# Designed miniproteins, single chains, continued (4): the designs that were tried, part 114

Each design is a single chain, and the fold is of that chain. pLDDT is the mean over its residues in the fold that is shown.

## One batch from the design tools (miniprotein)

Design m15973
Fold by ESMFold2-Fast:
Structure m15973 (fold): chain A 70 residues (1-70)
Amino acid sequence: VEELREKFKEALGAAGRALEAGDAEEALRYIDEALEVTREMEKAGASQSEVDAGFKLVERGRAEAERLAA
């Protein structure tokens, strides 16, 4: 579970850097990775509030990347 939390933070950090660089395609790749990590955290027994927060952050990141691509 702890390894998954670190992986989630790394994926979101990378997505944020890609957004700052104007690379919507790279940002979407990292956002998809964060989504998969959130699903694995749910399977590993992370709290529902933590999982819900993860999905919410993924949705916000995706919206920002799609807005950048437009």
Scores: mean pLDDT 81

Design m15974
Fold by ESMFold2-Fast:
Structure m15974 (fold): chain A 84 residues (1-84)
Amino acid sequence: LEEYIKELKKLREENKDVIDQLIADAEKMSDNPTEAVEGIRKLGEKYGLSEEAVDLAIILYMAGFPKPEAVAAAYLIDLKRKKK
């Protein structure tokens, strides 16, 4: 767990400016579930998330994760997939 968290922190620091902007944009999103899902899709387009990453962000949000954390986690996982 600690090593995995360290790798995620490294990816976050390497992409800090983009992730901080993404989090700030997600914080501005509506708390209405329908509007939040649409907002996540629009952030995916803006920040170049894969279709799979957008779907993951929506799933995480519906599972009870805060919008900024859901989108940031999906973005980091998408980046890790692309590095393979």
Scores: mean pLDDT 79

Design m15975
Fold by ESMFold2-Fast:
Structure m15975 (fold): chain A 92 residues (1-92)
Amino acid sequence: MEKLLEKIREAQRKVLEKEELKPEEEKEVQELLKLGEAILQIAAEIAAEMEKSGESSVEKAKEILEELLKDESLSPLEREALKILLEALEKE
């Protein structure tokens, strides 16, 4: 998990430099970019909810993430992003 941000940055670099990618590598790059976007979107929603509640703690962020994980309308990509954020908070 600690290298996930590095993988997302590497994926962004490959797209910007227009490197010739095999179809399998191109698919992996696109999936990593989508995952990165989902992580940023969810992090922004958590920050907004914490501002609204007046609480800015790791415990509050975990509560919001756990409530979001109960939403059955979430895409598999959004669920993966939520799990990554939860694991990151558990390490802090």
Scores: mean pLDDT 72

Design m15976
Fold by ESMFold2-Fast:
Structure m15976 (fold): chain A 70 residues (1-70)
Amino acid sequence: SSSVQSGLEQMKSLQQKALESTDVNEASAYLNQMSQLFVQLLPHMTPEQRKEALKLLEDTQDHVFELEKA
């Protein structure tokens, strides 16, 4: 649906902000916002949209883990 597509674009925007952040607390806050959006959108997603959203979350989480190690 168009609402799910809009939500995925919002998740992509939050991912970009997280990936541009060098502050672990800021990047984690964006990741948490993405996770909340994911949970809200999940019942309305197609399998392809779920795969895309999970990839966005995974890549953002990896960035947060890298910041924690620095």
Scores: mean pLDDT 88

Design m15977
Fold by ESMFold2-Fast:
Structure m15977 (fold): chain A 84 residues (1-84)
Amino acid sequence: MIEEYEELLRELSKLAKERNVYSLSQLTPEQRELSLKAMDKFDEIEDEFLEVIERSVGKELLSPEEIKYLLTYAVSKAIKPRVR
């Protein structure tokens, strides 16, 4: 679900700020594992979004990359995970 993906990103952002970590190369093994889990979750929602869009508007309107980017961005904006 998008909400779970946003929560994972929020947790990673919080950890990065608390440890003054600006780059993924500076993450501890535990933080890197959490980052990989967030990527796996993104893959799950990507397939779900592509199926929903295929049924609703078709893939010819936008590329799959554009669709997932716009949907992820729009949901993130609506939830406002960073602005609270």
Scores: mean pLDDT 51

Design m15978
Fold by ESMFold2-Fast:
Structure m15978 (fold): chain A 81 residues (1-81)
Amino acid sequence: SSAAEEVAARLREVAAASRSIEEFEAGVLRLYMELRDDPEKVAVLQEIGRLFRELLEERNARTLEGYKEALDEAIARYLAA
């Protein structure tokens, strides 16, 4: 969907702009606040976030690079479903 592609693109922008895990988490929170009035986009963000958290736990990701790699995989899995 157009909503899925937009949310995925904006999450990738947040990841690309982030220089730390803290900046990444703050960027995701800001994105959620911007999208919260659009239920379809919030649902996409929540599902990608669920897949992302699963991947962080599975991979024991503790670095910014690991977070960015987990996000790319979460987006890929969501868009392939």
Scores: mean pLDDT 88

Design m15979
Fold by ESMFold2-Fast:
Structure m15979 (fold): chain A 88 residues (1-88)
Amino acid sequence: MEEEFDRLAEELKADYEKNPIAALKKFGDLVAEEYVRYKEAEKNPEIAPEEKRRFDGLLEAARRVSTAAYQAGIAAAEKALKDMEKKN
């Protein structure tokens, strides 16, 4: 399960580098669907541990994708600033 979410994070990170808006929407929709499922299961005290583990893994994947996107954005901004300084 965790390995599956790690792979999903890497796939979405690659998609984000090519088309950030489409990648974020796709991942956001997936996280929203799993969150709704988790909230419905949370109302039941007999929630299956596997359901919680799946959701926890998806949240970890989302955190990894978000961190990678932030780092890529910072690197791109720093490069743009340096290029502007040289051209000015």
Scores: mean pLDDT 66

Design m15980
Fold by ESMFold2-Fast:
Parts: C-alpha cells; structure tokens; sequence
Structure m15980 (fold): chain A 87 residues (1-87)
C-alpha cells in the first residue's frame, strides 16, 4: 500500500540524515524500519531493494566508506519516490 511506502521513504530519509551526522547506529535502525515498511507495502521488489541497501550500508559503514553508504541510501529514497509517484 502507498502509506507503507511513504513510511519507508521517511525512515530511509532519516537514515540518510543520520549517516550525514555520524549517527551510524541510528541510520541502521531507521533502515531496518524502512525495510519493514517496504515489506508491509506488498511491493516485493522494494522490500528486497531496502534489505540490500541495509546490508550494503552496514558493510560500507564497517569499512569507513561513508560516501558509498550515503549514495546507497539516497538511491533507495529515489527508488521509493519513483514507485510512489507512479502509483
């Protein structure tokens, strides 16, 4: 449902803001919430994209690759926006 994708988008945006502030733990928590909402939306491809983003961001953060983590979350936000705007 569109409401779950809007919640996923808000949590993904909060994760992006958290990474930019150096709050990596907060970012992971928000990406977990974004993934849960994306899965609840019934959009399987978006749920899978959110999980892949979470996995990649955890790896990027552990390696100190902050810019790649930012790019991955920004990509997720844009993907969710595309689905919302096409619905």
Amino acid sequence: MIQQLQQARQHAQQALDDIRRGNNDGAIQHLQQATDYARQSGNTSMGNAAQSTLDNVQRDISQGNTQTAIDNVDGLVRSIDTVINSS
Scores: mean pLDDT 88

Design m15981
Fold by ESMFold2-Fast:
Structure m15981 (fold): chain A 80 residues (1-80)
Amino acid sequence: MTPEELIKLLEELYERIKPLLSPELAKKFEKVLEKIKELIKKGITDIDEILKALTPEELETLKRVDEILQAEAEKRRAAA
């Protein structure tokens, strides 16, 4: 996968999940994605290296987004 392809996948992922996030969480997640895109543009394409380059607060943002996505999936499953 090229850096350009990775960036496109991240942008598509963000577009799909943005409506599920609060405005505050969306802003935090967007900042983390911008940092990840910068790392990819600099030639860092390995996911483990990208994660190591993130601060604990940025990693917590990614974890929170994942928890929100899983909680929304559970709510929709329970409501259906």
Scores: mean pLDDT 76

Design m15982
Fold by ESMFold2-Fast:
Structure m15982 (fold): chain A 80 residues (1-80)
Amino acid sequence: MEEKLEQLKKSIEAGKKYLLKVIDENTVEQAKKALETFKANADILLRRLEAEGYPEDLINEVKKMVDEAIQELEKKIAEK
């Protein structure tokens, strides 16, 4: 379980870092589209964790990390 959470943390952080670069180097429209894709992929990931029977605590931690990443990315796009 701990190994899975650490893998998910690294994946979310990598996705956030990639999107921060997209926001910095691209247009607002391209950044918004990339964020929509990130949100869709995060939703798919959360549904898979639920379907695979992972503990609620792990799913809630991942949801929190995703929500925090999305909020930070949305703020960066708004500041651009």
Scores: mean pLDDT 82

Design m15983
Fold by ESMFold2-Fast:
Structure m15983 (fold): chain A 110 residues (1-110)
Amino acid sequence: SLDEILKEFVEEVILQLEKMAELAKKNNDEETKKVLEEALKKLKEILKKDPTNLDGVIEVLEETKKKLEELLNDPSLTEEQKALRQSIVDTVEKIIEEAKKLKKKVEELK
């Protein structure tokens, strides 16, 4: 069903953010980890209440991207830290693009 496809998408988004949070943890980036863990809490709440709420998923991811981009403005970052944070921002942006693409396809099927 369409509802099952949307649920599987939200579950995949959660898995991708969990992997990014673990990567931040392994690199001792507590600020990036905290932002991702806050996003995970919100996404897991959406998964429990209404996994068809793509607008809610997109909103959480866009707020998360904004916070991650603010962390890139830290002038004390090493090149390695900047590259890690940039890769996480880029990954979140790709997930947002996929969510928006899925939303458009869902609307075209109604």
Scores: mean pLDDT 88

Design m15984
Fold by ESMFold2-Fast:
Structure m15984 (fold): chain A 87 residues (1-87)
Amino acid sequence: MEELIEKLYEEALSKIKSEEDKETLKKAKELVLANPNEAEVWKRFGELLASLKLYDLAIEAYKYALELDPDNEEIKKKLKEAEEKLK
């Protein structure tokens, strides 16, 4: 889990040029590290990644959110939307 958070953060950070986006991403990483068992936190992390057009990384975050809350229709919808962006 901690390894997944670091992987998503480092890959996202390598693709972001803006210092403002880097700070937002750092805060999101800290929130996920503090609350790694909360599906809502992983959903929000995926939403941030998707807003940065990092749909492949957003998909990984949403999939982990669904591992924590498999019946969450909102997370399923967010995952499907991100997958459609990669087509």
Scores: mean pLDDT 85

Design m15985
Fold by ESMFold2-Fast:
Structure m15985 (fold): chain A 63 residues (1-63)
Amino acid sequence: LDREEMKEKILEYLKKAGDSGLHPTQVADILGISKSTASELLNELVREGKAVKKDDGTYVASD
């Protein structure tokens, strides 16, 4: 998977998780990538307005 395909997969899983969201470690496990890569991609989605990081460290899909 290229970087854009990974971000699309992350958004799919965030939408499935709903309001509970996902931790970077859960995303890393689901996609078979490192936690650092998962965190990087999640933070890119936040910068693009596609996700929100909660105070507990989970990420949820935005509108």
Scores: mean pLDDT 82

Design m15986
Fold by ESMFold2-Fast:
Structure m15986 (fold): chain A 84 residues (1-84)
Amino acid sequence: SPENLQKAKQLLQKWKEESTEANFQPTLNEQKALVLLALGKADGATIITLLATDVAKFNQLYQAVPQAQRQKVYQQLGLEFVPD
């Protein structure tokens, strides 16, 4: 949804602002988090908790997302889509 995509964009912008790197690029796990958030598969609080406490469960949620939906989110966020 547009609301969930906006939440993903806001999270990416927050990471860029908190980064000390001039050319910030999200990690693979951060990119996966943005996909889940944008598609409404998990909320921001759940994503933060899973990334900190249970990356295996986080990856199970991501693996349930079809590749076509992942690619679309990457395009909408202005990120380079790298298939598996």
Scores: mean pLDDT 77

Design m15987
Fold by ESMFold2-Fast:
Structure m15987 (fold): chain A 83 residues (1-83)
Amino acid sequence: DAVKAVQAQLALESIEAVPELRELVTPEELEEAKKYASLLTEEAKELVRKATPLAVKLELGEPLSEEEVEELKRLLEEAARAT
């Protein structure tokens, strides 16, 4: 499932950027995320890395502009296609 792989990588990249987000996931969820993330191509991982600042902003409760929402959606859709 490309969507699960993209979401997993996004979660891992977000935790790396903001370690405090690690508290929001269980050890089992983290291991499952690592497994799904391993299915991504390097191109898909790069697209997820570009999406990470926007996803972190959203996760921390900061509002996204309409342009930021469209960019986040575009990057994640492209990452799913690249998987």
Scores: mean pLDDT 80

Design m15988
Fold by ESMFold2-Fast:
Structure m15988 (fold): chain A 59 residues (1-59)
Amino acid sequence: MDLDKAVEIFKSMKVSVEAALRFIVENTDASEEELLEAGKKLGADEELLKKMLRMLRER
């Protein structure tokens, strides 16, 4: 699974960080650690990362 490539695509497309992370949660098999790393690379703040982790855990 190429999360690094997905992160670079989202950076180039100027999508919101929340939209990019939601796409990862909904359309990939990303682990909590992979989601955190992607969020850090996209510039997500701690509160947004907590929100996205909650969504991942509730699935």
Scores: mean pLDDT 74

Design m15989
Fold by ESMFold2-Fast:
Structure m15989 (fold): chain A 87 residues (1-87)
Amino acid sequence: RQAELDRVAREVEQAGRIAKEKNPALKDDIDSAVRAVREMLAAGTPEGLRAASLILESMADTLKEAGIDEVAERFRQAAERVRELAG
């Protein structure tokens, strides 16, 4: 479980870096979201994982509106995985 959460955290960091390169105007929003998600995944509580999933879904919507569809899909997949692991 924790190894899977650590994998999701790495994926979210990588996706966030790509998103910031494609749209630097979203840097602060992406940095804030990624930081919050990383903390919640590290804590590994069911409540924290549910909150992380919602942040990831919100960020995916923001990236889709910005036309960064590939990265939006990666954030959406991460949200689904975190929700599954939350139980």
Scores: mean pLDDT 85

Design m15990
Fold by ESMFold2-Fast:
Order: structure tokens, then sequence, then C-alpha cells
Structure m15990 (fold): chain A 89 residues (1-89)
């Protein structure tokens, strides 16, 4: 739990505000602002179910930290990265 919270905090400090972007960063995905989320998932062999599980963990961690993140839309059309995702240190 503390490790996840620390990662969420660091990603937030880097300017990530979207739950989907945060979850992809935690899954080790790198990309550029405007990249299609579904394409990034396919490239990294990430399923929609796996993404949703990580998004739920991010939401819970953000709530514990008092961090406000943008929630994903109720229906998935095409989601796009809101920011550039850099490699994790």
Amino acid sequence: MEELEEKVKKLYERGIRDITDMALALLGVTGKKGDDVEELMKKNNITFEELEKVEKKVEEAAKRLGIELDLPPATLGTRKLKVDLEPVK
C-alpha cells in the first residue's frame, strides 16, 4: 500500500491528473500526449480488465492521499493520454 501511494504521489507531482494515465504509468507504459490508450495497451499486452483493476487501486490510493484525479468516462470510446508518460526511475 505505501509503495503504491508513494508512486501515485510522485506521478501526481509530475503533472499526471487522469486516472487512466496514472494507471498506465504504474503498469510501466510510456507514451506521448494524444496517444491512443487502446493502442498503448495492445503494444504493452495490457487487457482492459487489468487496466480497470489498476485504475481502482489508483482511485483508492489517491483518496487516501487526498489527491484529486480526473475519473475515466463511464463508457470507453477512444481514450487518449492527457500528458506525456516518462520512464519510471
Scores: mean pLDDT 75

Design m15991
Fold by ESMFold2-Fast:
Structure m15991 (fold): chain A 97 residues (1-97)
Amino acid sequence: MEEEKRKVKELAKKELEKARKWLEENPDESRVEVSSSAAPGSPETFSVAVSGPTVDLDGRRYLLATGGARSGSGVSASFTELRSEDGVTREEEEFES
């Protein structure tokens, strides 16, 4: 369902934006928030925002922001943004249907 994929992608992007704001406010703090929404007549939807400092396999430091969402029909999307101490931003996206 293209419309459902768009909604899940939009929700994941909103969670990513939330995670970015947390990093701007407290880059030294690791934060995770999981949300669920179930209204009468609507499928259950899950979303997640993750932020904080992280380290890759080479010991390089990054500030991580991730936003993800999944609908009750099994459509999911996630976006991850990694910012190095040098100010270089790298983006990864993952999409499942």
Scores: mean pLDDT 73

Design m15992
Fold by ESMFold2-Fast:
Structure m15992 (fold): chain A 86 residues (1-86)
Amino acid sequence: AAAADAAARAASRARAEALAAELRAEGKEVIVVEADPADPAAAEAALDAGLRRLKALAAERGPDAVAVVVSGLPGAGIGASPEALA
């Protein structure tokens, strides 16, 4: 179980980083947030911190110039703009 869980988490992170790299190559500033669904309190804190950073960057650079990618969700590598997360 532990090895399978670690592999799933690593795959989720790899997909999130690949998506973040693509968005950064397009000139976007990307925040990657790792959320552990087994720890809802830690996941909520990480998402809250990520959203605060995303909103600050969107205010400086415009909403189309920033994105957040969340790792650890089912269907790993979910990406969103600040508007989609408001």
Scores: mean pLDDT 68

Design m15993
Fold by ESMFold2-Fast:
Structure m15993 (fold): chain A 90 residues (1-90)
Amino acid sequence: SMRDLAEQMLDNILAGNESSDDKVVIHGVTLSKEGIRAMEGILDREIDPATMTPDELLEMLRAWLLAAGMPEELVDLIVEILRERLAALA
């Protein structure tokens, strides 16, 4: 299903971040510092990993995936899955 594809894509993104030498864990989610710097360019703002809220993390992921040319329907599913994971960790 498209939801299964979205979950697999999210897991692949997170696995790629975990393999980075420069990484941080925010709300139980592993992010690369390079990815965060790329998002600062897309959002036209500075991102502090230590103060990032769950909503900011979801905004960042959505903007990045849309900028990468991913279809909006798939992006919305990936963001929803991450939202569910963040809620389970809260």
Scores: mean pLDDT 78

Design m15994
Fold by ESMFold2-Fast:
Structure m15994 (fold): chain A 96 residues (1-96)
Amino acid sequence: MEDEKALKEYAELVRSQRELTDEEIDKGFEELIKSAPSEEEQLILKVHYYLSRGELEKAREYVKQLPDPDTQARLESAIEKAVENAKKVLELKKKK
């Protein structure tokens, strides 16, 4: 399974199981991004937002905009782990 497809399918699965609507999640992230004290923190929040929606390419593009290479590497690692976890969860669902 393609990484982006796996992340999108996992995001849809999580969405169907949570009590919060997509609109409520979107509003929460919008408020957090607007209230963030630095441009770096705004970028980090955008990465997490796009990961939560299964938008892998957009999440990675925001990581590239980060000025600190250590923060960038940390978030890239987090994205890889999120994709791996998504694939693992979907694999378990396929078996039953």
Scores: mean pLDDT 76

Design m15995
Fold by ESMFold2-Fast:
Structure m15995 (fold): chain A 67 residues (1-67)
Amino acid sequence: SMHLEEAFRAHRELTRRVRAGTLTRQEADDLVDQMGRQAGLAGFDSELARRELGRLADAALAALAAA
């Protein structure tokens, strides 16, 4: 699915930004929203996806702030 591929692309971008130490709260929120939206278009529950991905983004930002 093209939408599933886009969701994975956004996930790879989030991972790259975390590794680069350049991730802001706004960028994290935008990437989580994009992943959730694309997951929904691929037939997954987009609200559930956004909620779970939001928790992962919060943990990633906290880890970056602690580094």
Scores: mean pLDDT 72

Design m15996
Fold by ESMFold2-Fast:
Structure m15996 (fold): chain A 58 residues (1-58)
Amino acid sequence: MELREHTHTLAGRPRTVWNAPINSVEDARAAAEQLLARGVITPAAAQQIIAGAEALEA
């Protein structure tokens, strides 16, 4: 058993995500993280993608 609240509590953000129609923002976050993990984009670019999606959501 992991001895810390880690991916479990952070990655899974319980019912809040389930209840809401998570589309643009969450999708953008996932895409940005994936690209960042592959080293295709910079952290700054990843943040811009997320910020753009958040602005679209608003």
Scores: mean pLDDT 58

Design m15997
Fold by ESMFold2-Fast:
Structure m15997 (fold): chain A 70 residues (1-70)
Amino acid sequence: SESEKAREKVEQLRGALDVLSEKTGMSREEISRMSAQELLALIDRVMPSATPEQQELLDKLRETIEEAVG
């Protein structure tokens, strides 16, 4: 259902935010207050140190942000 797809997307976004929090020492709340441009820059900075699974989560977050702005 569309509700299940929305839940899956929310879980993936939470996973990506947790990765960013763990890699930067910032809280999820601080990260969620960042602009789209700041989030994309943070993802690019963290990506080289991320595991393949973490990279997939970060790529999905990047795609979601890019779709939201353009």
Scores: mean pLDDT 79

Design m15998
Fold by ESMFold2-Fast:
Structure m15998 (fold): chain A 73 residues (1-73)
Amino acid sequence: MEEKKKELEKKIEEENEKLIAENIEKGGELSPEEKEEVKKIAEGLKLARLAEAGDPEAQEKVRELEELAKALE
């Protein structure tokens, strides 16, 4: 099971890296603060994808991150 999680994590990281690069190229230059926020969102998306795949630990972490993200607004 850990092996599947590791493969999924790698795929998600690669996809998120590409999406971030594309958004920077397409949307223009991001400030350091915006880059940090994008990184945080990418980490949240990675956990969300793992939770969708059925990882209970990731599901719990996603719940915590959702609450934190709402509090930051």
Scores: mean pLDDT 68

Design m15999
Fold by ESMFold2-Fast:
Structure m15999 (fold): chain A 85 residues (1-85)
Amino acid sequence: DFEEKVIEILEKIDPELAALVREIHEHMQKLKKEYEEKGEEALEELMKKGKELAAKLAARRAALAARLEDRSDEIEEKILAELEK
């Protein structure tokens, strides 16, 4: 639930960044759920999705890193202020 709480804080600070983080989080949760539900029968599909997700995560991490480079200090200060209420 910590990740969801961080996303809620980000929505107040930067809704675009929060949306990107939420999308990444949802992708990770979907992959985990499919693995847990399908097990060994999903190995072939999981390998394919793993490669696709790795490419998507790399692209999203690069985009997130670029946004954080521009706004890291502001975002960090606002997150800390919200947590220290």
Scores: mean pLDDT 65

Design m16000
Fold by ESMFold2-Fast:
Structure m16000 (fold): chain A 75 residues (1-75)
Amino acid sequence: EEEKVKEFEKRLKEIVEETAKASPEEHPQYFAKLVEAAAEATRFGRESSPEARERLREIVQKAFDEAAKAWVATG
């Protein structure tokens, strides 16, 4: 469980970093990738402990917040 949570955190962080380096024209592609990864994390969270589910929710929220900040800074 912890290993899987860590893998989702790493994946979402990598997508955010890629989003920050992307051109404005490519933002929709990276947003779609982020939404897909977030959906997978949420599905895993539903079948996990309440603690893991809450941690995954925080990881997903943080990833979207950081991606939004990167887009504002670039655009």
Scores: mean pLDDT 76

